# Ledger of designs, part 110: designed miniproteins, single chains, continued (2)

Each design is a single chain, and the fold is of that chain. pLDDT is the mean over its residues in the fold that is shown.

## One batch from the design tools (miniprotein)

Design m7803
Fold by ESMFold2-Fast:
Structure m7803 (fold): chain A 94 residues (1-94)
Amino acid sequence: MEVTISKMEDLEAGSYVSATVSTSDDRVKMLQIVLRVGGKERTLASATNQKSLTGEVRVALEAGDVVTFQAYVLLEDDNVLKLAKEETARVVAP
């Protein structure tokens, strides 16, 4: 399964966080983008029957934080979202 995460190259403390998830796999029926920071999770976006999805949120980020973007997919014959890809970024001082 081909899933890509496109995220901001530099994450600044106090800024918005944005990510785009894309897939070319015809078996994917749902996409979901989840953000993880400091043991907390937030869903940025979810959509059914889409091959590309963008999510944006403002979160309280501090320099040195580690942010993980997770792409979840639901396949045609599945009943549960599965983690397909993750990317990690560090927050830098502005």
Scores: mean pLDDT 75

Design m7804
Fold by ESMFold2-Fast:
Structure m7804 (fold): chain A 66 residues (1-66)
Amino acid sequence: IKLSEEQLKEIAKETGISVSVVKKLVKYLNKHDPLKLSEEELKKLAEELGISAQQALKALTLLSLK
């Protein structure tokens, strides 16, 4: 996934997370299929990034659409 800085900023604003965290999620999606993420993997990823699982899920959903 290749996203502009404007797209990253928009996702950060909509999810309430930082642009740096959105960039980390983009790198994760380039290595992993978001549809194959287990609930445990999503929760662990969110904890590592310092965000809620709900914020991580919302950001991943928005990233998959762009």
Scores: mean pLDDT 74

Design m7805
Fold by ESMFold2-Fast:
Structure m7805 (fold): chain A 94 residues (1-94)
Amino acid sequence: MEEVLKEIAKGLDADEEAFVKAFLTLPREEQLELVERFIKGAENVKKTNPDKKEEIDKVIEMFREAKELLENGQPEEAARKLFEAVKMLHKVLK
């Protein structure tokens, strides 16, 4: 788990295609768990950054959209949305 998260984080820093490729190598159950972990992580970040609540809420909505894409059998589109959402979250926290 931690190793997979580190590889995915490396993809986010490097490029979108590396992240998408890494995400698609995960079993479906692990893809869903990862999206849920990003949603929970963003909710926790929102609690500690109330001044940025509206911006973080938009990121959480993007993570939820990624979950819907994954549940609808669109894992590549889900990965791209997840990548965009994480980049936005990092920008908001700067």
Scores: mean pLDDT 77

Design m7806
Fold by ESMFold2-Fast:
Structure m7806 (fold): chain A 68 residues (1-68)
Amino acid sequence: SDLQEEAARRLETLKKWYEEHKSTLTPEEQAALETRIAILEKYVKTGKLSEAEHNELRAAQKTLLANS
């Protein structure tokens, strides 16, 4: 689906950015980014996210915004 293809492109961009910036990130930011990567990877594979996974993704995004 278009959404899965978009998620796949975002996932590859995020992985590349994470590898380039990992050493400058706090442990909390690293954990949040790894959570985002894992959830996006699941969405790319299945096209579905549970309510718990949506909530986890939202929490990870809030962590990254708070530390910016």
Scores: mean pLDDT 80

Design m7807
Fold by ESMFold2-Fast:
Structure m7807 (fold): chain A 79 residues (1-79)
Amino acid sequence: SDKYDSLIEYAKYMLENAKTDAEKMAAYYQLGEAYFEKGDYDKAIEYYEKAKKIAKKLKNEDMAKELEEKIKEAKKKKE
């Protein structure tokens, strides 16, 4: 559906306009969510991993844990 492609385009726009690590992390998180909803679990994992790397750099342990759980869920969906 065009809905998920629009979410991906919007999240890419967020990434292109991100000026801080926090904004880049949020954009990667949204890309992960959009690809997860589209059923592209490989791309979802890729973007969640990018967001998690920034979360760790920012010492945001709660977000890093949330992203780790998102990655596990996406891996489980791949079987």
Scores: mean pLDDT 88

Design m7808
Fold by ESMFold2-Fast:
Structure m7808 (fold): chain A 60 residues (1-60)
Amino acid sequence: SSSLEDFIAQLEARIAEIDAQIAQLQKTQPDATLEISLLDGVRALLQGMIGFLQKKIEKL
């Protein structure tokens, strides 16, 4: 449905923001390994949500 597609787009936008934040940390604070790892973890959770929603759309 369009609502689920819109939500996926919002999650993809959040991943893009996290990617930018990780890139900034790698450039300015490359020793902030824990913070970068936590951001990667959040990114993985968002990717998992996208995968779940895509499968839900597929089975409609």
Scores: mean pLDDT 84

Design m7809
Fold by ESMFold2-Fast:
Formats: C-alpha cells, structure tokens, sequence
Structure m7809 (fold): chain A 90 residues (1-90)
C-alpha cells in the first residue's frame, strides 16, 4: 500500500491523509512518500530520520504499533525533500 503526503502545503489535511493510510494498512506494509520542507544545507540522514519519526508518531497517536523497515531520501532541494518511509503496521 502507498500514500503520498505533501507537508509543504496543507499540514492538517496531509496529517489526516497519513493517519487514514496508516489505519487502513493495519497488519500490512505501508510505503509513505513525504514531501517535507527543509532548510538549505540540511543533512539527508537527519531528514530521513525526522520523516520516519513523524510517521511512527502518527501511528502511535492512533494506538497502533508500527516499525520502520526503511527510510530513504529520494530527492532534496534547498526548499524541500522527498522521503520514502516503508513501515509495517501491527
């Protein structure tokens, strides 16, 4: 299952979209592609870690246990990063 979220736009709408996708993915793997704002010179490893933590925190807020399988920066500019986070929702 795959969901795409753009946090550079409507943060509330995109948070709801992520929460819905996590709930629907219970017992499955979910691929989350996040477009997030960054500062110039941001470290890709830190950006991937931050994105993974945000996804896990969303799952925990729903009372769900999730584990990150992989987190990868697909694209990074001075203004935004696109990060793929793959998780298993239990």
Amino acid sequence: MKVEVDSTKDGVENAQKLAEAIRKAKGKELEVVLRIPVTPGADPESVAEGAANAVIQTAESLGLKAKVIDAEVLEMTDDYAVVRVTLKVE
Scores: mean pLDDT 82

Design m7810
Fold by ESMFold2-Fast:
Structure m7810 (fold): chain A 79 residues (1-79)
Amino acid sequence: SLEELAQRVRELAGGLEGEARRHLLEAADAIRNGDLEKAVEHLREARRAVERELSPTTPPERLAAVLDGIDALIAELEA
């Protein structure tokens, strides 16, 4: 359901900070409003922010896990 999907996005946001967290929270709000195109845009911006903010201080395996989580959410919204 969209409610479950929005909750999964919020849970992912809880483990992050800065621009990545902001974009994930905006994506969750867009999902709840039924604006799936806007939700995907915010998830893609969160993905870019994760690469920018986490890349300098995060092991590649942990970075990949976070990015995979975002990619899975995008795939579900585009299905």
Scores: mean pLDDT 82

Design m7811
Fold by ESMFold2-Fast:
Structure m7811 (fold): chain A 64 residues (1-64)
Amino acid sequence: SAEETIRRLSVEQAAALGLDEEAQEEVFQTALGLYVGFRLPESLIEPLVAMAVDIVLHVQERRV
């Protein structure tokens, strides 16, 4: 399913960057929320997960 693909890619991409399980879950929730909310096609899942990783990294950089 699309949800399973989003979770797998989120874990793989976040873990490759050394992000912990909490950040991996934030990436998954961000990507899934955007995918479902905007009714995006499955062809956009991979770039969407990459965007979600970027969002989570930049939010962490801007925290205090």
Scores: mean pLDDT 80

Design m7812
Fold by ESMFold2-Fast:
Structure m7812 (fold): chain A 103 residues (1-103)
Amino acid sequence: SELIEKLLEEIAKIEKISIEQARKVYEIVSSLSEEEREALIRAAAGLVHGLSQDETAERFGLSKATIRRAQKKVLELAKELKLSIEQLYGAMTLSSIALDVLS
């Protein structure tokens, strides 16, 4: 638990968000399968870089339908958590790396 709290403090500092926002992102990411986690992170990357759904799907080797659903979820989460898409993308990416290292 102490290691997770320090991780959340670092995510909050890097992304310039609250610890509570970092915790919510971490809990969401940890509840997803590896495939779902990758789809959300790739969808967010496409949005951050101003790519179309087709360009995002082609670049990351995912279906257009997968990217469309994942981008909708990214936009909903950003609004719910009061984060920019860039902040959500960063927090999800750091959370995913931490889960892979800690597992």
Scores: mean pLDDT 89

Design m7813
Fold by ESMFold2-Fast:
Structure m7813 (fold): chain A 81 residues (1-81)
Amino acid sequence: MAAVRAAMKAVNANPNDVAAMVALAEAIAAETDPEVVLAGYLHLASALALMPEEVRAQVLASPAYARAVEAANRAAEELSA
């Protein structure tokens, strides 16, 4: 929880920073609370939608992003139960 909130604040402070986006993805992948995972993922997705294509592609190619997507899918399944 605290890690996802801190990473979201870092993304808000530097909206085109690939490292901040990757850090948010890592925090999402490590989070166990499904509501926090989904909130973090929605924040990441919204921020990525506002980024230039070249910068967005760098985040999407990261292993952290793939793990964040997996965590978000699992969280969505848990909240649908």
Scores: mean pLDDT 82

Design m7814
Fold by ESMFold2-Fast:
Structure m7814 (fold): chain A 88 residues (1-88)
Amino acid sequence: SMGVEEAQKLLDEAKKLLEEGKYEEAIKKALEAVRTLGESGVLSIERTIGAQLRIIGYDIDAKLGLISYKEAAEKSIKLAEELLREAL
């Protein structure tokens, strides 16, 4: 589906940003991938909202210095990958 293809593209972009050390941009792209899965109707709104809140939580934890931005980006990408696998 177009929603899965777009989410995969956003997730691939997030992974490239992670490799480049652009952690805040990687988190943003992972969040966009999850949002796309919900907005396209591929996954339920409840599941995608829950995942979006977790990614936002990782970003806030990094801003507060509770975790590194690298760890926040890695966790955000992993969660987006898990949702994309559920969509397949």
Scores: mean pLDDT 89

Design m7815
Fold by ESMFold2-Fast:
Structure m7815 (fold): chain A 62 residues (1-62)
Amino acid sequence: DEGARAAREGAEAGGGEATPGAEQVADKYSRLNPEAAEAARRGGEIGGGGAGAATSAHDQAL
């Protein structure tokens, strides 16, 4: 699903600090899929380093 991919991209762009990349990814996806936009923001909050683990956990849950 696009949500899992968006979360991954948001997290990679985010890098775990003030994460303008995550906002940009969320804006991109909000035009296509609002659920994916929310996932991208959440991925960014977790940060770049932790994102892989979070995305894996999400994929495992799905």
Scores: mean pLDDT 57

Design m7816
Fold by ESMFold2-Fast:
Structure m7816 (fold): chain A 102 residues (1-102)
Amino acid sequence: SAELEELVRRYAEKLREELEEARRAARAGDARAALRELAHASAVLIGLVVLLPDLPEEVQELVERLIEAVNEADLAVQAGDFEAAAEAAERAIEYADELLEA
């Protein structure tokens, strides 16, 4: 439905903003800021997960890859690997951009 497509777009836009801030914090070596923004991204992803049964399979796959990339970024920050965290956040941003085009 048009309403569902608009809702997914709004979640994707917010997710992209949080992930961009997480990537910026990771690049700066700011673990607390990176983890905070990744937690915000995870909260947005919970909203998308609730919608999963009503989404096309290609969108479901993008959401699953987003969850994986956000988790990878979080683990990398906790390990002090800010380069890996920034790379994982960048992959998550690319998946969010694909959601905006879907």
Scores: mean pLDDT 88

Design m7817
Fold by ESMFold2-Fast:
Structure m7817 (fold): chain A 90 residues (1-90)
Amino acid sequence: KPTLEEQIKELLEETVKKMDEAKSREEALKVALEFLNKVQELLEKENAPDEWFKKLSEMREELIEAYEKGASIEELKEILVEGTQELLEL
């Protein structure tokens, strides 16, 4: 079976591709938030530590704040990629 880390990495790669194809900042944000929701479901299924859920919540807040401040699709992707790397290093 794929590990939790491998599943999250695969979802990130698929999400980054979808964000690259997004026609608007709003579409890119929706795709990024959908990724976070899918990761949350995986964390719940695998009984991940509370620290992972906290990091995921922080990533969600950072993405929304960046979007509201006018962040580009490229900037939103960078936040998602960096945040996911930090999550996987926990």
Scores: mean pLDDT 87

Design m7818
Fold by ESMFold2-Fast:
Structure m7818 (fold): chain A 87 residues (1-87)
Amino acid sequence: MPSKEEVVEKLVEFLKEEKGASEELLKQARNIVTGALDTLDKEYPNVDLEEWLEKLLEELSKIEEMTVENILKAVLRVTTQVMKEME
């Protein structure tokens, strides 16, 4: 299982390499993703972070323009879906 830190770094790398995200956008993405992972760790400590990352990368791959709003929406959608599957 990847650590939270490994998941954050893989996401940042994807945004930088595949989507050409700016340094400011990468900083905001780190904050958003870290917040989501902290929530998952607190409420659902046994969540599959690899599955969460895979689903998030799929959502982000469909977005043509990377903005803070689009990243936040993708993170919220994937996090909600994974939480619902833990019911």
Scores: mean pLDDT 80

Design m7819
Fold by ESMFold2-Fast:
Structure m7819 (fold): chain A 88 residues (1-88)
Amino acid sequence: EVNEERIKAQIEKVLELAKKNIFDDLLIDGLYLLAEMEVKDKEVIKALIKAAEAKPNDERLRKALELYAKLFPDDEELKEAVEKLKKL
């Protein structure tokens, strides 16, 4: 309940930043926090993949992708994003 409101606010913030193509530390920290909180949201996953494509050498984005891939082992988009990042 209270956690749902906090999660929704964080999702809205990272999606707004990703929509504006603002791939700064605020977006990266927000995405990493959502991954650590084990938030199962498809739009958050898309935003994370988009950020990782924009900053393929960012270690925090790689860690966030790896965390999400571990949480959702059957998600093909996450698997593809992690494999693309390994080739860079």
Scores: mean pLDDT 77

Design m7820
Fold by ESMFold2-Fast:
Structure m7820 (fold): chain A 54 residues (1-54)
Amino acid sequence: MVDIKKLEERLIANGAEVPGGVNGVFDEDLQLAVIKYVREKDLTPEQIVDFVHG
C-alpha cells in the first residue's frame, strides 16, 4: 500500500518541491511534483514503481 505521507517525505528529502508539504492528500500538486521529479531524475518505469512503493 502506498503511504502518501511517506511519498511526500521522500519527495521533499530528495529535493522535490511539494507545495502542500506532508499533508497525506494525493492532490494535483503532488501528482505534478511526482511527474516533475521523475522527469528531472530520468527515472525508468521500474525506478518509478520502487520510488512510489518505497
Scores: mean pLDDT 74

Design m7821
Fold by ESMFold2-Fast:
Structure m7821 (fold): chain A 82 residues (1-82)
Amino acid sequence: MIEAMKKRDEEEVAAEEARRQAGDLGPLIKQVEGIIDYLPEDDPRRIEAYRELAELYRQAGNTEKADSYEKKADDLEARRKA
């Protein structure tokens, strides 16, 4: 039985709830999340996409998601510079 969603899928469910609250920003947030889903885990374009998502979630009033995506971008950027 397929019991558990992947961590990515769990984040998608949380992001979908945030999009419902964002209204006009929901489709744009979903588009950027889709881009991340197509990129390899260590792709540098993920850093840019995560920073864009952080800004969009801040504009939507979801500070927790914004902070989460900023941390993901920072972690990837630090890894690439090391």
Scores: mean pLDDT 70

Design m7822
Fold by ESMFold2-Fast:
Structure m7822 (fold): chain A 61 residues (1-61)
Amino acid sequence: GATVVSGYEGKPAAISSSSTGTKVFLADTVEEAKKKAEEAQPIADELVEQAKKRLQEKGLA
């Protein structure tokens, strides 16, 4: 999921977190920052889940 926070210099920021790390997206508006974070999050999570399933099938996880 994505979390919207106030940026250090008053710029809106959205934070996208996954098992691979945390990414921060800055934009001119809170709405745009949130959209960027939400669009990035589902693809990352889906790829991680597919990788985990493959490793479990091979007995490596």
Scores: mean pLDDT 60

Design m7823
Fold by ESMFold2-Fast:
Structure m7823 (fold): chain A 78 residues (1-78)
Amino acid sequence: MEEGRLMFRLAAEEIEKYRPQIDPELADEAIEYARRAAEDPESAEEDAKKLLGLGIQNSALGRALRAAAQRTAEEAAR
């Protein structure tokens, strides 16, 4: 559960870093899904699904999500 919150918090951070490579409206939408998934356990599963769906459709966003997953794995190992 705590690792899931960390993953979505890091996803929001990575999307911000990749923002120049992503359409601004898509980046804002993806960040909102990531932030809600990190902050609201009741909507986390649905927001995560929406965020992953956007990452499949956009290569830069997909790269940001993979970077967040990598960082989450590294943090969980510490």
Scores: mean pLDDT 78

Design m7824
Fold by ESMFold2-Fast:
Structure m7824 (fold): chain A 87 residues (1-87)
Amino acid sequence: SELDKILEAAEEIVKLFEEKIPDAPEEVKQLIERLMKELKEAVEKGDLEKAKELLDKLAAFVYTYAQEKGNEELVKEVEKIGRELKE
């Protein structure tokens, strides 16, 4: 389903973030955890529009943070996930 694809994309973004930036500040990690919790709740409720909004917010945050830290590999991986989601 579209909700399953959104959840899988979000989980992959978080996994890549943890792998590529394991030393991120606690405040950054807490924000990502909060966004993931809210996204999982939206998926469980079948709220497609809210799930899309939360995925966009998570992806935008990780993308911007990766750019700020010069992590080009993470930037490219987040872009790839976004492209695959539109297929």
Scores: mean pLDDT 85

Design m7825
Fold by ESMFold2-Fast:
Structure m7825 (fold): chain A 89 residues (1-89)
Amino acid sequence: REREVEEARRVLEETEEILRRAREAIANNASGEELRRLAEEIEEAAEPAAEAVRVVLEAQGVPREEAEEMAERLREYLLEVARRLRELA
């Protein structure tokens, strides 16, 4: 339903904002503490973002199995970004 899809899109927008801040922090040689904080935020956002993308894709008519595969790839991507931020810290 529309409300659930809109809430899911909000979660994805919030996740994209965290990723944008992470890219900016790397470009500006942010402190290790700031990079670790951003990694923590991304780790916390990974599961909600994966669920949100699944909800949005299923609402758009993507089959459940395909939506779940894409959600899992997003979760893995976000966790990999967080891992790299911790390594740079």
Scores: mean pLDDT 86

Design m7826
Fold by ESMFold2-Fast:
Structure m7826 (fold): chain A 96 residues (1-96)
Amino acid sequence: HMTLQGEVRDGGATAGAAAGAIAPEMGYLSNAEKGWVRGSGMFEWRDEGGPISAGVAAGTAAQGMLAAKSGEFEARVIGKDNGVGEGRGRGTATPA
């Protein structure tokens, strides 16, 4: 398994930075180190005030790009029905 942590922004034009982590509630992830994170499930953004769902209540697919070594990442969560969330931030992927 792999965890994603870092500072996340919600991708809005004037959105503020949310200090936290992307915590994927997924059964599995593809290789996320310096590449795309692909799998099924949901992404959840965590800020200082608490978790922020990535606009998907019940997602069955999640995609994102992570530059695992001192880079930025972009995440896009595709919901099973019609929920979509996008974000950008810095983070690392740690195999666990």
Scores: mean pLDDT 31

Design m7827
Fold by ESMFold2-Fast:
Structure m7827 (fold): chain A 86 residues (1-86)
Amino acid sequence: AIYDEGTDESLRELVEEGVREIREIAFREGPEAAERLAKKRIEELRNWAKKLAEENKVPLANEGTIEAIEEILRRAAREAAAEYRA
């Protein structure tokens, strides 16, 4: 199946936890550390998508989906950095 609520829920949890950790790390170690964590989470998601596609022999997660997740994580890092000003 191309769409699965169980898979979608797992992605949601990964994104939400990633955003929370990025914000926490940004406050403790700064924006550069937050960006490194975001890149690590993105790499993990890309690896997961590749494995899933190979197992089903169907591209289940396209590049656009991964790019959207990347933007969410990078936005979290930017928002955390902005909060330093306040």
Scores: mean pLDDT 65

Design m7828
Fold by ESMFold2-Fast:
Structure m7828 (fold): chain A 95 residues (1-95)
Amino acid sequence: MRGEELVEEARRRLEAEGVTDREEVLRELLRVLAEAAEYDVAEVEELIRRKDTEALYAKVKEMLETILKEEGIELTPEVQAEIDAAAQTFADAVG
């Protein structure tokens, strides 16, 4: 449910700006995730600007783990694999 809401919000913002490129959608979703995790959006934007894919991977993983823990979701090996896949997707979108 929450993940679908974040994707829909990111899509709505990008449609309003006429953006249809998948990589731009992923970058906007990353900004929304940083805001939801109460991370400094400016710090995340700096990592995107620098194309620091390793630091971005680690930061997205940390943000997703923080969100899931706050929602009471247990970090099982299966959930951890999904977090890793999502973090890699965001890192690849920036690089």
Scores: mean pLDDT 67

Design m7829
Fold by ESMFold2-Fast:
Structure m7829 (fold): chain A 93 residues (1-93)
Amino acid sequence: MPVSPTWPEEVKEKVRELQKKIAELQDELYELVERGSPLEEVEKKVREILKLLEELKKLAEEVGDETTIAITEDAIKKIKEFLEKVKKKREAE
């Protein structure tokens, strides 16, 4: 997600670090699903991603960046939907 030019510099640094960690965890989540890792490990990775996305949303709310809030909320929804799809696929007979 692009960082708004109106954000304070110290907040921009935190956002870049959060975005990097989120990307790394998303790559790890993809590898876990492709390897057929236990659902518990997939759920744990999703929880880690959601925690960082919630931190990013909180920073966006503190700055009043409604666009970044909306993008982050959409990302949270998509990660939750992804986990539900993985669960359904593994519960299918």
Scores: mean pLDDT 80

Design m7830
Fold by ESMFold2-Fast:
Structure m7830 (fold): chain A 85 residues (1-85)
Amino acid sequence: SIEEEIEELLKRFFKILEEHAPELLESLTEDDLKVLSTKDPLLLANFVLSVIRKLEEEGKLTPELREELEEIARRLRELAEQVES
């Protein structure tokens, strides 16, 4: 189901952040947490893309990390298209 796929993508995303950028998890705002709790795949995809950009700007984005985060964002975008289309 869409909900199960979103949950798996979020688990993968949080695991990556815990390993590579735990400070980003500590800096999450109430608005960020609201987005994460609504499970809106479009908002979640945009959030992941914002994290990719931040890591790139800080010079912390390895090729492997980029590919994994981009895959998560793409999967979430595909789920958003299924819901909104």
Scores: mean pLDDT 79

Design m7831
Fold by ESMFold2-Fast:
Structure m7831 (fold): chain A 80 residues (1-80)
Amino acid sequence: MKPSIKEQLLVDLYMFVINSTMYTVEQIIKSASKEKAKKIIELEIKTLEVMREYLSELDPEAAEKAEKYIEELKKKLKEL
């Protein structure tokens, strides 16, 4: 089945947000207090989990990539 243009754009948009989130988290860890960084990372993980669930319906490969980013954020959270 060929994804619709709307579905392709939504996948691309979610992947862009996920990649931007990883960069933002790195900057927050460098500049914010550990307590503040921890709270922000916890919120980002929750957001990415919702996006991953939606991606799993549209593009399983993109969902797997999102899961990898979620695990990376969980690892960063443990290191704080």
Scores: mean pLDDT 77

Design m7832
Fold by ESMFold2-Fast:
Structure m7832 (fold): chain A 94 residues (1-94)
Amino acid sequence: MEEMRERVRELKRLGDEVAEEVANRMKEATAAEFGQVLRYAAQKARDLKERAREVIEEARKAGDEESAKEAEAVLEQTGKRISDAVVEGSRRIK
């Protein structure tokens, strides 16, 4: 369905923006700033997860399994990118 495709594209765009912001903040964070950046990353991840959940549920109710799988993939990929950025930031600070 085209409407679900558009929602998945918007979710991917938001995920890409969040992952890039978190990665950039983690690269610049000092040890004193790490907690603030970590809280920012956690909040953004929660917001994306909730948006993804809504898209996945609506896509499945509409029988659009492809859009549901794409939204799941976006959430998984974005979560991994955020997690990787946090791990790298933690290692850099310590």
Scores: mean pLDDT 82

Design m7833
Fold by ESMFold2-Fast:
Structure m7833 (fold): chain A 85 residues (1-85)
Amino acid sequence: STVTVTVEGTVEGVKEGEVKVKVTTPDREEEHLVRVVDGKYSLDVEGISEGSTVTVTATAEGHAPVTKVITAKPGAVVTLNLKPA
């Protein structure tokens, strides 16, 4: 079975811009440029094998990178909040 994982968060000090979200699973690696609107971003990552280890890294210019590791399950949400570097 496959599941959708939601990656979301805030980017401190940025009202509008973009964040780069890198998603790594055992089967693939993908990179997304996601718009920041009102200091927030959200991305749905589809087609992830249920039970897989998912590594998510968010980066934005002038901010410290944030990485989290989760197990893919239905309705999983990963919150990555970026602070100035």
Scores: mean pLDDT 87

Design m7834
Fold by ESMFold2-Fast:
Structure m7834 (fold): chain A 96 residues (1-96)
Amino acid sequence: SAERRAASLATGAAILSIGSAVESRLMAARLRAEGGSQDMIDRLEALAERADETARRVVEAGRSGDLDASRAELDRATAIADEVDAAAAEALAEIA
């Protein structure tokens, strides 16, 4: 059913968003410990906040049973995860 599919997509988006927020915060903490730039720390903290906001929207989309809304939030979660992966790679290069 569309409702079941919407819930499944929302669950995937929530897991991605939670993971992105945790990864960004852990990398920001590592940069603080190892003398990384404040600009990179701020960028990672901003990504974590965007991921947290996406997780909140995902719960609403999934509960509504709106398949298109759930797909849009999964696409948003995926884009943020890609940004987090890129930022984490740059952060690791900065402290290498």
Scores: mean pLDDT 88

Design m7835
Fold by ESMFold2-Fast:
Structure m7835 (fold): chain A 58 residues (1-58)
Amino acid sequence: GAADAAARAGRAGDSSRAGAGAASWPGFTEKLGQEAGRATAAGDGERAEELARRSGLA
């Protein structure tokens, strides 16, 4: 549901796996995916959510 999708977006740690997919597309999307993954790894969930929104994720 929407709440579950929002929780997954807030988890943005999945962006490190999605970022691995985005790395197949060099340029802007790859940089956003990697930066979101790094923000999540650093424990900065707010920044990770911002980057996920900029990449067009919910």
Scores: mean pLDDT 57

Design m7836
Fold by ESMFold2-Fast:
Structure m7836 (fold): chain A 62 residues (1-62)
Amino acid sequence: MSPLEQDINDAMARMVLSVAKLEKDPKAAAEFLDKMIPKLRENGASDKSIAELEKFRDELKA
């Protein structure tokens, strides 16, 4: 994977997190993150970016 692809995937993870934060329905936001996290991981998002998404998802689940 190129460093540029990694950077783009991390930017996509940040965008996904921002979209989840703007979602008014926390259940929908958590479901969105649950679906997006494995796709972002497969695309090559870094473990630290994935961990940030997982942390927010867990907060929404609580």
Scores: mean pLDDT 80

Design m7837
Fold by ESMFold2-Fast:
Structure m7837 (fold): chain A 81 residues (1-81)
Amino acid sequence: DELERWLEEARRRAEALGREVEREGKERVLERLKEAGIAKEERAEALAYTAGKLRGIGELLQAILEYARRHKLSREELGKL
């Protein structure tokens, strides 16, 4: 199933991005937040929010994959969600 393969690949990429934010991205994200003029006190919260969003995307992709498997949805049908 091409759809399942795409969703699984997207999920793996989202998880990899989440790990990069947590491992390598902490310093890079903090540096970008500093360059964007975000106050030092707010940077830790902004970093946590960004990491949370990437984890949320991974969870969403997993839920979509499970839903697609259950209902045998096409890519076009998923695009309506």
Scores: mean pLDDT 66

